# Designed miniproteins, single chains, continued (3): the designs that were tried, part 49

Each design is a single chain, and the fold is of that chain. pLDDT is the mean over its residues in the fold that is shown.

## One batch from the design tools (miniprotein)

Design m9689
Fold by ESMFold2-Fast:
Structure m9689 (fold): chain A 76 residues (1-76)
Amino acid sequence: SAKEEADKLAEELRKAVDEGDKEKVKELIPKLEEALKKYPDNYKGLSALSEGYDFLGDDKKAEEYAKKAREVLEKQ
């Protein structure tokens, strides 16, 4: 399912950030963004994208995704 795909990509992205693998983070971000087009309210995916962009130094994108993740929690 789209949720399972997004959850898996989110876990892979968080692991890449934890390992400091910049190239893997850069590869996983667009894949997770594509998965979230089908499941936009995936908290885990939005949180992982925020962490991934923060790791790459894209503070604006990191905050945009962090805000979206917070908004999803308010709907739960």
Scores: mean pLDDT 84

Design m9690
Fold by ESMFold2-Fast:
Structure m9690 (fold): chain A 120 residues (1-120)
Amino acid sequence: SSVEEQMLLAAEFFRRLAEDKVSDEVLREIAEKLLDTRLKIQKKELSEEEREKLIEEIVEKLRKEKKEIEEYVKKYYPEEEEQKKLYLALAEVLREAARRGEVLDIDEVFKRAKELAEKM
């Protein structure tokens, strides 16, 4: 279920990208949930100070990944409405995969999302 939780967090990230509402506060919220999921898998407990440091590291990684994703999408989908449809389709593909217990590689996620976006 931890993989499912991570996929649902990725879906929420793409949904918020479609709304152009991924602030630093949103990145921090996602980072906290990702760390909590990882700690449950690893059965690890952290001090508040160690937890805060790791959250900051995850936020910086997510900020970089957000920029790379946005640059890729804008390069191949120059129209804002098509970008929004792709982000919503990515969110839906990840939610459905999580619901079905499917683990998809990134190429398959993008392939299914492109097919879904064309029907929106």
Scores: mean pLDDT 83

Design m9691
Fold by ESMFold2-Fast:
Structure m9691 (fold): chain A 86 residues (1-86)
Amino acid sequence: GMEEARKHLEEALRSLEVAKQEPNPVARRMGIAEARRHLERALELTDNPEVKEHLQKAIEALNDPDLDKAIEEATKHVRKALEILK
């Protein structure tokens, strides 16, 4: 059952990497919103408490009004969740 969660985390990471390279703040917010959608779905699909903790921290980080900090911090937590799910 973890394959779907993993795919959503990989899509979230991809959206964050795109947002990181996007100079337009409106387009960056769209990328962040897409990442959040994937992280919320991954959170519903996982039973691993350590993965859940990192996903909750990633989602919380995306609330930062500093978009660079939001992307950086969320990316760190998504990468940690992916390391656990390997």
Scores: mean pLDDT 88

Design m9692
Fold by ESMFold2-Fast:
Structure m9692 (fold): chain A 77 residues (1-77)
Amino acid sequence: STEEQRRLQLEIQRLVQELGEILREAGVPEELLAKLADESKSLREFVEKIEPLLSEEQRERVRELVARIEELEAKLA
């Protein structure tokens, strides 16, 4: 249903915002984030590029969020 699709889209948006907050707390410059996002063909590729700039705990949190985002996006397809 359209309502279910909207709920999934809002959940994805919330998780993307959480991801952005983790990256901000990690001290990654917004200009670098924008560049890496532009150079990446997928969210997974973007995360692989950004992981070396993160702590081990931040990498784990980011991987969990990305996996959840991908799961929800698959339900929208």
Scores: mean pLDDT 82

Design m9693
Fold by ESMFold2-Fast:
Structure m9693 (fold): chain A 78 residues (1-78)
Amino acid sequence: SVQEFARQVHNIIAKATKILNEDPNDPENIKKARDYLIKGLKEIGVSEEDAQKIADGLINDTGEMGLIVQELLERQRQ
C-alpha cells in the first residue's frame, strides 16, 4: 500500500538522519548516512535516481528532500 511504502520511506530517512546527526561535519559519517539512505530506499523499490536525489537533499540541507519525497509518494499513487 502507499501508506506502508510511505512508512518505510520515512523510517529509512529518520534512521539516516540519526546517523548524520551523530557527526554532521565528518565526511566519513556523511558518507555512512548517505549510503544507508540509498541502500534502504533501493531495497523497498525506490529508483537509484530518486534515492540519490533524496540523499543529496538530506546531506545538502537545501529543503529539497521534503519536496522530492512528496513527489515520490504522489507517483506511487498513480
Scores: mean pLDDT 80

Design m9694
Fold by ESMFold2-Fast:
Structure m9694 (fold): chain A 68 residues (1-68)
Amino acid sequence: SMEEERKKLVEEAIKKFEEMKKKSKDPRVQAEITGYIKMLEKALEEGASVEQIKKLVETFLSEVEKLE
């Protein structure tokens, strides 16, 4: 279902961000990633579509890449 797909996308994205957070030694980068995880959790709770979640994940990944 679309609801199961939304949950899976958010869970997989959070797992990926947590791994990036563990690899970072910069507390500011870790704080930014924590913020993105919270935003993804909020998007899921607020009923964001699969496409909206994908766009958020792509945006947050691009922002994390800029912090390196």
Scores: mean pLDDT 85

Design m9695
Fold by ESMFold2-Fast:
Structure m9695 (fold): chain A 104 residues (1-104)
Amino acid sequence: MEHVRTILEEIPTKLSEEEKREIVERAEKAVAEAEANFESLSLEEKEEILRLLLVATHLTLEDRELALRFYRTARRLLESLPEDHPNKEDFEKALEILGERLGV
């Protein structure tokens, strides 16, 4: 497989426990927002939430239920992006890697 940089490779490898906690808490709120207000989210808001959920899924792989919740919402957000969206391919690549790690 050709080595391609993904959004996941941009995640800092040395996050503090406090920084990880803040990201996860923001991601849980973002999932609730996406589930409640999906159709009213702007394209930019969908992208922001999707990026946050990709990072949160990567950080919570050991918590399978939480990671799967973030992953499923991120997948739904990705599917809602236009096919010609400039970042859609990069997001799909990141979700494929996370899906393999989660065994889905």
Scores: mean pLDDT 78

Design m9696
Fold by ESMFold2-Fast:
Structure m9696 (fold): chain A 93 residues (1-93)
Amino acid sequence: AAVATGSATGNAGANTQAGAVGDGTVTAPDGAVLPAKLTVSSTDANGTADVGVGVVGADAAKVTAGATFSGTATSPNGVTGNVSGTLTGVGIS
């Protein structure tokens, strides 16, 4: 199956920390909604986060820069927070 890996500067809830992982969705520019894996690599005090987004499957090729993502991620301390944003870079493999 094809794999799309995206990166974004997005938003994370106040309790979401670096190392948080979770599941969400990506909405492609054509409106297709795809399941995604979310990983938060850094956060700041304003709720800005660096987010990695992974999509696996035949529709991975629909994931492009400008696609939006949303979901939840669980921090290493066990607290779950909301994560959302717009993809700025995407690689397909």
Scores: mean pLDDT 74

Design m9697
Fold by ESMFold2-Fast:
Structure m9697 (fold): chain A 74 residues (1-74)
Amino acid sequence: MMSEKEQIVAELEEIAREIGEELGLSEEDLAKVFATIRSLSLESAKTLLEVMSKSREAARTMILLLLHEARKAE
């Protein structure tokens, strides 16, 4: 069975895919966002899901922030 973290990551990736399509993100940029989400601690992932679930604007802001952080790691 999926762990709690795996379930939360799957939900975050679904939101990220939807918002990424709306923002016109490339497959490469979307993959970077997914990698960042997968690297989060359980507590950080829970907090992110709560924030992104409140509004579309919050979800867009968080996806752009995750992409920015992923690009810094290069």
Scores: mean pLDDT 80

Design m9698
Fold by ESMFold2-Fast:
Structure m9698 (fold): chain A 82 residues (1-82)
Amino acid sequence: MEEVEEYREKAREYEEKAKELEKLPESEENRKKALEYDILAGLYYIQAAVLELAALSEERKLSKEEIEKYLEELKEKALAAL
């Protein structure tokens, strides 16, 4: 669980950095940098979620519906970045 929290903290750090860049004057450079930080935040959220899912799978049986819902949430976050 500590490992999951560490990845979520990393994700929030990159998400905040992206938001800070969005407050700056519009430039292609700032937009690219913000996108890079959003991608990094997304990757850390995915890593944290995968670890949490693995832990839950070991501690209890996850239903197919629970797994599908989790994957749809990840898909929505990924598509929002496109």
Scores: mean pLDDT 71

Design m9699
Fold by ESMFold2-Fast:
Structure m9699 (fold): chain A 65 residues (1-65)
Amino acid sequence: MLEITDEDIELIKHLLKEGKSVDQIADEVIAVRAGRENKVLTDEEREQSRAKYKELAEKIKKEME
């Protein structure tokens, strides 16, 4: 499972300002991190990470409103 970093938070803020949905943001953050770490995630790890980043994106969205 991917751990949340400060870079993830900044990317989420950027994508929220672009008007991306929380689901799109979660998928993009996972793709960026998997690519950066040269890591292939299992379907289970991807789903767990998606849920985690979706919750984080919703929290940041509320804080920015």
Scores: mean pLDDT 77

Design m9700
Fold by ESMFold2-Fast:
Structure m9700 (fold): chain A 114 residues (1-114)
Amino acid sequence: SRAEVIRELMKKIFEIIDEALKKAPTAPNVKEIRKKVDELLEEYKTEKGLSDEDAKNIRDTAFLAIVFGFSEEEKEEILAQPSAQAMLDKAKAIVKRRWKEILDRAFERREALE
């Protein structure tokens, strides 16, 4: 099914990102990761009929995974979504919640240091 193809692709992309971040967590080779992701997206577009819109949503989700990192539980929540757009929306929601917590804690720490 379309949803299974999208889920398989997103899972493979998360695995590519995880291996790269594991090897170089503070300075990942973003260009190499992006190249591998783009090659896999083109393969699925040609061989599995992946749409340009679904490819864009998966690529944007991958970008969030590279920048922010996702836990195993967060990845499972993203993979459980019914569409590539829903996966991206879930990824954005996770980032927004974590970012708010980090920002709130950072401002609290700043006040304590002044």
Scores: mean pLDDT 83

Design m9701
Fold by ESMFold2-Fast:
Structure m9701 (fold): chain A 86 residues (1-86)
Amino acid sequence: MKATVAQILVDNAIDELRQSSGDPDLIQQAIDYLQQSRDYIKQGDYDSAIKYLRQGLALTERIGNTRAINSIKEAIKLVEELKKES
């Protein structure tokens, strides 16, 4: 299921961020946005999920963790596909 894969990608991004060096406050803010997005994916609120994923992506790009960035981008793509399903 696309929703399950999106949640796994978000969890992978969170795990990568927890291993990242850099500003711990910035890392925690990125993780907080990603955790919020995961909860919205579980609820089927894909609009809110995309909003929080994009906020988490912006902070993750500032941190510079390429693996986390790629996981978040793939999660956004899957959630956007879920939103288009009627």
Scores: mean pLDDT 88

Design m9702
Fold by ESMFold2-Fast:
Structure m9702 (fold): chain A 112 residues (1-112)
Amino acid sequence: SRAEVQALLERALALLEETLALIREVYERTGDPFFAEAARVVESHIEVLRAILKEEDPEAALREALATLDSTLAVLDALIEIEEDPEARERLERIRDELEAIRAQLEALLAA
């Protein structure tokens, strides 16, 4: 339903905002330009998800959300691979797992 899609997208948006905050925290400590680039990419994904939340066609919203989340998961995988701080890595892995679960729920709604 439209309400279920909206709830899942709002949860995904919250996870992306948490990801952005974590990336900014790491960038402030390290000055690594990779995290500055990752922050810009995640900010663009947040803007895309906000636009999708205004979509009136639930199927179009689901398809666009799945593509955006696939891109976000790829960014999270890259961040996890390069992160040397175990605490930051664990936080990124948790966000990735929660986002992957949301993606699976969105995919199930599209298949129904």
Scores: mean pLDDT 86

Design m9703
Fold by ESMFold2-Fast:
Structure m9703 (fold): chain A 80 residues (1-80)
Amino acid sequence: MDPKAKTLANILKGYGFSQKQIYDALKANNYDIKKAYIYLQNQYIDKMKSQMPSMNTSQYTGTKIQIIGIQLDGDIFLKK
């Protein structure tokens, strides 16, 4: 398990990403944790069409937010 993938998995643990999904995202983004984080969120939203089929679903404020736009105080976690 790649150390960067483990760090990203720890940040995104609630989103249900598998080890392989996180690793593939890192590979696709040249192991850039920040880009992989954003990319994974975007891809996950697309896959959860039943919950959030489009950005126009503003009424969706459900109890399970597999979120877009997580406010991070800093990139410390994303940069190791």
Scores: mean pLDDT 61

Design m9704
Fold by ESMFold2-Fast:
Structure m9704 (fold): chain A 100 residues (1-100)
Amino acid sequence: SIQEKVEKLLKEAIETLKSIKNPSPEIQAVIKRLEHELAIAPSMTDKQAIDRLEQIVDDLTAADNALVAQKAPIEAILAVGSVASLTAMFLWELKKELQK
């Protein structure tokens, strides 16, 4: 289901970000946000899950831009940027599935 795919994506994103050594408060805030989204995912409709995932992409992109502006370690910038890009690609695929 779309919900199961969203949960899997969130788990993988959280694991990727938790692999960052010495995460900044900003990275820790992103991790907590994704853990919250994972906790509520089972209670959402497919459309609600997709709508929340769109907001997550926007928030991750903003966080990555903030890390770049702050001259954060390249590992953190690349990890958040990779998670944002991967989430955006999966969001596009899930939107196509919802239309069927």
Scores: mean pLDDT 82

Design m9705
Fold by ESMFold2-Fast:
Structure m9705 (fold): chain A 86 residues (1-86)
Amino acid sequence: MMYTMDDLLEEAERRGREIEASFSEISEEVREEAKRLLDKYRALLDTLTVAELFEAIAAFLLANPDAPRGVKVLLDAILREYNRRK
């Protein structure tokens, strides 16, 4: 199945909220979830540059300025891990 960028961002938003609600210290959980999402969405991400992923995340945050900390930290972790792998 071919996933879209919207699928990735929607799952990251949901998971970021769930991690923040479940854990007081989220750094390890966010890092592991970022790796899981990168592996799940690998086929999509292999077609994108770091700049394109950054632009998609920036557009999401502009549309969702009140996104909770867990979502913002997870999106940052996704971008950082993706950049490390490129």
Scores: mean pLDDT 81

Design m9706
Fold by ESMFold2-Fast:
Structure m9706 (fold): chain A 83 residues (1-83)
Amino acid sequence: MKTIVTARITKRYGPVEVGDKVVIRGKDGGIAYGTVTGVEGDEVTAEITASTGPVEVGDSFAVVGKDGVVVATGTVVEVREIE
């Protein structure tokens, strides 16, 4: 199964691009890592590649650009599991 997350950008510091890394932090200290697969305005879609626990709506997310610097932060608004 694959986990696809849609997140809404609340702060932007630089360009968000397909292939950028995503770090998602749960309120209970869980962490997930992913890769950006789509960008549409202030919404980012990412595929989760590894996690220490479930990703949930309301979790904090950050996008890390090519320079290793955080380029955007926001909140998870949708979580979808696919085959």
Scores: mean pLDDT 80

Design m9707
Fold by ESMFold2-Fast:
Structure m9707 (fold): chain A 56 residues (1-56)
Amino acid sequence: MVKEKAKILRELVENLDIEYAEKLFSYDPSEGGMTEEQAKLILEKIKEAIKLQKER
């Protein structure tokens, strides 16, 4: 799971697909989806991707 999530994060950063990342992040970890740590890591990568996109 972690390895697959890391690969998805790299793909999100590479393609800057923020909408896709948002949908993935909205998955409820308490229902057996992404763990809280995985969701938090995805959020951090999304934040970095957004920041990089807006960086001068």
Scores: mean pLDDT 58

Design m9708
Fold by ESMFold2-Fast:
Structure m9708 (fold): chain A 79 residues (1-79)
Amino acid sequence: GSGETLFKTKCLACHGPGSPVTTVPDLVKLLPPKFLADPSAITDQELAEYLKSTLTGYGMPPLSEEDALAIATYIRSGF
């Protein structure tokens, strides 16, 4: 789906094999502690907002709400 494609282009470009940044397992550890402790305690909208803020913090181009929500849904599926 679109969330998988966006994850591959927006996340794995920096967190994939050969990247100087953290691996995909380390990327999961960078998700909100509340989500890691209990994924049901955080909504896809809250996860999407976290992803938007995270990419902005790295100096990356702004992520739309639609794209962030698609990525959040993909992450929740267990990718």
Scores: mean pLDDT 67

Design m9709
Fold by ESMFold2-Fast:
Structure m9709 (fold): chain A 148 residues (1-148)
Amino acid sequence: SALKQAEAALRTADDLRKSSDVFGSLSSDLDNAGRRVQQAIQLQQQDPSKGAALASETRDSLSSSMNNGKSASSPIASSDMSELENLGNQALSYLDNAVKSQSDVSKAISYLNQALNTLKQMSDLALSRKNKFDQLAREALQRAQQLQ
């Protein structure tokens, strides 16, 4: 009974630690996406085709990062990942609309700014979730050690 409780607590601690790592990686990827969107805004004013190309590349990179995060995510973090995925779908939509609006520089920049604001919210959320799961992992590990 005590051994089974210790094993369950250690598994929970590992799942929480892995969840923290996933959100940490996502936070970094989202910060990189935000920087690329800022570059796309500048390029859109100078060369709309290059701005659209960078927005498209950022969209594909973001989609890949979100899919990797979802695949690496433990069921314990499913609600936290779902919230981030909902914002991610909005950011992807804004980037797609920016690419489609390439011939209308003002409209494309408006969509890129909406994508940038959404990516900042996502980055902050991912960092918050990383810290949450890191704390929960430490608490779960301490509990597991007390059961041995």
Scores: mean pLDDT 91

Design m9710
Fold by ESMFold2-Fast:
Structure m9710 (fold): chain A 94 residues (1-94)
Amino acid sequence: FRQQLLERYRQALAKGKQAVSTEAQELLAQGFQHALRYLETRDESDRQKALDYFRKAAELAGLDPQAVVDKFRRELDELERLLTEDLDALLSLA
């Protein structure tokens, strides 16, 4: 099932890229890079920068910036939870 979730995420990301301008795509890529740095370093400044880039990308794409930021914030929080709880979750489901 993990492969299905990863595939669905890839499809959603690809669909989003097709719907936005090249400039908005660059801002999304910058946001994603800062999100990855946050997950590696736990530096709150990278988390804030990631969300700021996602907001700017949403504005350029004509989307609701708050809705997009809320979505990516939840996804970052869930990914952080899964990374810290993946082993514990497997043990709890056993």
Scores: mean pLDDT 68

Design m9711
Fold by ESMFold2-Fast:
Structure m9711 (fold): chain A 91 residues (1-91)
Amino acid sequence: MELTKQLDEAIKNGDIDGAISLGTQMVDYFGRYRNLSQDTTDRMRSLFQQSVISDVNGDNDRAKQLGDDMRSLYLTPQQKRMAKQIEGMMK
């Protein structure tokens, strides 16, 4: 959670290398403790790196889409449904 603030700061400063380093640490931690396959973890790293690059370049919409794609790799269908339901209730 604290790493998220450091990541946001790195992105604001255009520190792509720092942002990728922090994000890779987060993805590796998550993949390990969620028992994800190596293939899934590698896909998450790729999507995260692309999201960071897009955000630093000012393409925030693409960064959000890539973040959603990354989350879709580890959320259960039930968790995805609940998240969309909550978002749909907030207009």
Scores: mean pLDDT 69

Design m9712
Fold by ESMFold2-Fast:
Structure m9712 (fold): chain A 86 residues (1-86)
Amino acid sequence: SEFREELLKLIDELSSKKTLSKEELKKLIAKWVQKHPDDGRVTQIAGELMTLIDKSKKKTFSREEIVELVEEAERRVAAAEAALNA
């Protein structure tokens, strides 16, 4: 997805492709939102993503794990929108 690709690009630019701590990942998500201050979808996905990170028992996240978290956040936002429009 576009949101997943944008976040991964930001990670590549700021963290040289290593695993990220919860704090590092949260800071990158905040920067992602700052790049798209007028995009409600980015804000909603970032909110769900932050919730997933906070509930996770993991101390660090690989790129692959971040992809899975973004996909789950996107699914949650899509489900919420579908429920609102049903």
Scores: mean pLDDT 77

Design m9713
Fold by ESMFold2-Fast:
Structure m9713 (fold): chain A 88 residues (1-88)
Amino acid sequence: SERTERLAELLLEGKEEDIPEIKELIKESSLEEILEALELVKKALLEHGGLTVLGEILDKIEFTVELLEEVRPEMAEEIKEKYGIYDL
């Protein structure tokens, strides 16, 4: 969806000024839409990534989880489990 693509774009850029918009998109999104946005972010990083691409992907997932913990903590735990993040 256009909302999922916008969320992925903002997460990929990772700008602090975009955090309020990201939080609003997260509040309006399902778990499946958040997972789809993260998969779009992973795809973009993998297509343009270098030696640090796995670390960059992890950073984007951790950034998303931090925002989810503030606005939708139940969803944050499901995302952490999905990506194998148990200790940050």
Scores: mean pLDDT 82

Design m9714
Fold by ESMFold2-Fast:
Structure m9714 (fold): chain A 79 residues (1-79)
Amino acid sequence: SDEELRARLIELIETMPVHAAASLLAEGLTSPNLPEEKKRLIAEVVKEHGGEELLAEVKRLLEQSPDKELAERALKLLG
């Protein structure tokens, strides 16, 4: 469920080192197999709970992504 995914994402952000959390979040945002609804939820949680350091690291990883189209969409979701 979206509630369970949201709770897991918050726990991941609070528990993991910034770079490790950012890597998993960036992978989710650029996954061709993940629905757009779930990518929007990831972006929302990052903006709401991630803080400035995590948001900057996720954006940096997206800029380095080989899938430019998916990365550009993810960057737009993050603002």
Scores: mean pLDDT 86

Design m9715
Fold by ESMFold2-Fast:
Structure m9715 (fold): chain A 66 residues (1-66)
Amino acid sequence: SKVEELKKRLEELEKKLEQASEEKKKKAEPYINLVKDALEKGGEVLNDEQLKKLEERLKKAEELLG
């Protein structure tokens, strides 16, 4: 499912975040925290539009940590 895909990407980003510099952490962490909070609170009830917005935020974090 899309939720499982986003959770996997979040796990990989959290691992990259732990290895990142403090400056990159400060920039990427807000995006990661927004997605984490939404997945924890919204879970399986998130619609496709909400999931697309979370994917955009994960992509931004990936670019910042890349």
Scores: mean pLDDT 80

Design m9716
Fold by ESMFold2-Fast:
Structure m9716 (fold): chain A 96 residues (1-96)
Amino acid sequence: MEVEVKEFSKLEDLKAYLVELARKGKVVELEIVDGKVVVRSWEAESVLEAAESLNANAEKLREAGLTQEQRNEIQQAFAATYTEEAEKLAAELEAA
């Protein structure tokens, strides 16, 4: 899958996009350049890879100026996606 790159100068737009990526289980990489947030995203090889990408970017979300509530919303979206994929994997292993 190709890497999608988007730039954000508005925190509300950034939050909405990150929540969308979280619901899709995408890998996310954030870079802060001259007051803009550059988001790179691509298909995750595993749900763990997507979760690790969120953890790696936790500090960058704070540096970008996202509020605690906005960061919590993004984290909750990723946590929900991770839980659903973990439950699906467990069901497949039990069925095998």
Scores: mean pLDDT 75

Design m9717
Fold by ESMFold2-Fast:
Structure m9717 (fold): chain A 69 residues (1-69)
Amino acid sequence: SVERARKALEAFIRGDWETFAKHLGISVETVLRWSDQQRRERVARLVAELYRAGEITPQEAIKIMNAAL
């Protein structure tokens, strides 16, 4: 859902991987084992979902994507 995507991205911005994993429905250990590319792809999907819903600006989307690397 859009609300889950927003809460996951808010957790990501805070560096709260446990809350991020919870909103994705996976373990924190799984998220921590991801490659940089896998984390970026998952964050990109969340950003795309929120952007299409009008919940974030293009500037916020760029900032989040730059932080994902």
Scores: mean pLDDT 79

Design m9718
Fold by ESMFold2-Fast:
Structure m9718 (fold): chain A 80 residues (1-80)
Amino acid sequence: SEADRLLAELYEAAKKGDFKKVLEILSRIQELGLIDALKAAPPELHTLLLVSIQVGLVDPENKKDAEELLKFVNTLRDPV
């Protein structure tokens, strides 16, 4: 499915630390209304996103992208 494809692409981009690609895929997931699929994604994906945020925050070149990603990932962990 489209959701499975996008989540797989997100996993690969997050593993590689490609912040621009991660943000691009996340924007596409939002546009297609697939946020619930992302929230239900395996914990490993959420962990990779958090690790990517940590790496990006310590790199001045990626700081803005990492801050944007952190804001978004926090919405996924909100227990409501």
Scores: mean pLDDT 74

Design m9719
Fold by ESMFold2-Fast:
Order: structure tokens, then C-alpha cells, then sequence
Structure m9719 (fold): chain A 97 residues (1-97)
């Protein structure tokens, strides 16, 4: 997918504004518009790890965008779960689709 390649390049460059914009676009096109989406450096690293190690279809890309959005909503407490466990959980969700 062209959007998967674009997200991967933005994540490699740590372009927060570009990533936030493209993730919002993906979610809006899927009918799941976010109220607010702000990414931490750790959330960008999670996104990059998943994109580099998995070939995603368009449905999986929407699921990934939604999972990252849910993570962004929990920023008030920080990530209490280790990064590796979050990556594992997202990958398991993607494998069901």
C-alpha cells in the first residue's frame, strides 16, 4: 500500500506532524475519525517496529492506526506496559484480520 510506505518513511524520519496527519486521514477514510491524535516518541517507535517487520494490507493499516490512536489517549499515565508487550498485543490483533 502507498500509505503504508508513506507512514514508514514518516516514522523513520520521526515526523510527528506528518504521522499524525496521515493517521488521521487513514482513520477518517475508514469512518473512525479521531477527536485528537498526538504521538509520543515511544508511540512512533512502536509504529516503526510494526511497519518495518510486517507487510500490512489496507484493513490491517486501519487497525494499526486505531491501536496507535488508543495508545495516544492513555498518555496521562504513560505506557505502564513494556513496549515489547504492546507490540506483541498489536501484532496479535493484526493476525486476527
Amino acid sequence: SKKVDELLELAKNKDKEGLERLLIEILEEAGEPPVELKLSDEQIEILLEILENNKLNEKQLVILAYQIYILSLNEEEGLKVPKEEIIKGIKETLEEE
Scores: mean pLDDT 77

Design m9720
Fold by ESMFold2-Fast:
Structure m9720 (fold): chain A 111 residues (1-111)
Amino acid sequence: SSVESLKSLSSEISSMSPSEFLSKYDEILKIIEENINSESTEVKEAVLDLLVTLLEKSNEILSDEERKKNLEIIKVLTEKLISSLDTNNEEETNLKIKAENLLFAINEVLE
C-alpha cells in the first residue's frame, strides 16, 4: 500500500499545476519524511522516484528563489535517504548510487 500510494502521488504531482504543487508541497514533504526510514527497500526506491519527480517539477515553473528553496529541501531529503540505506544490501547499494546521482544533479543546479 505504501509503494502504491507513493507511485500514485508521483503521478499526481507530474500532472499538477504549479499552484497545486505549491499548495500541497508541505503534505508531500511529510509523506516523504514518514517513508524515508522505511525497512522496505521497495518503499525507499519509491521515495527516491518521488524525489526525482519533485526535482523535475521544481525545475518547471517556480520563481528562482522558491525553486532554490525547494531544491535545498530536496537535497536534505536525498541526503537523509542516503544515510538510511544499508550498504551491506546489494539492492540498497544500487539505490545509494542512484540517490548520489540525484544529489549531484541538485548540486549542479544550486551552483
Scores: mean pLDDT 83

Design m9721
Fold by ESMFold2-Fast:
Structure m9721 (fold): chain A 70 residues (1-70)
Amino acid sequence: MEELEKQAEEHLRLALEQRDKDSGLAARHLRQYRDLTVQVASTLPDFDALQPDIDAFNAKVEALIAELEA
């Protein structure tokens, strides 16, 4: 679990670093950050109770990816 959390944080950091240099690479790192974060959340016993927060998180990340790929 800690390893996946560290991988997610590293992808977020790389996405922020690449945002102004390579928007395509930044978008790819945001997708990996999203996927890893949802994977970690899915291991929690109350995952279903977190669904509205997960939906909001996914919508926010997808909006950022769309802006980077525009």
Scores: mean pLDDT 80

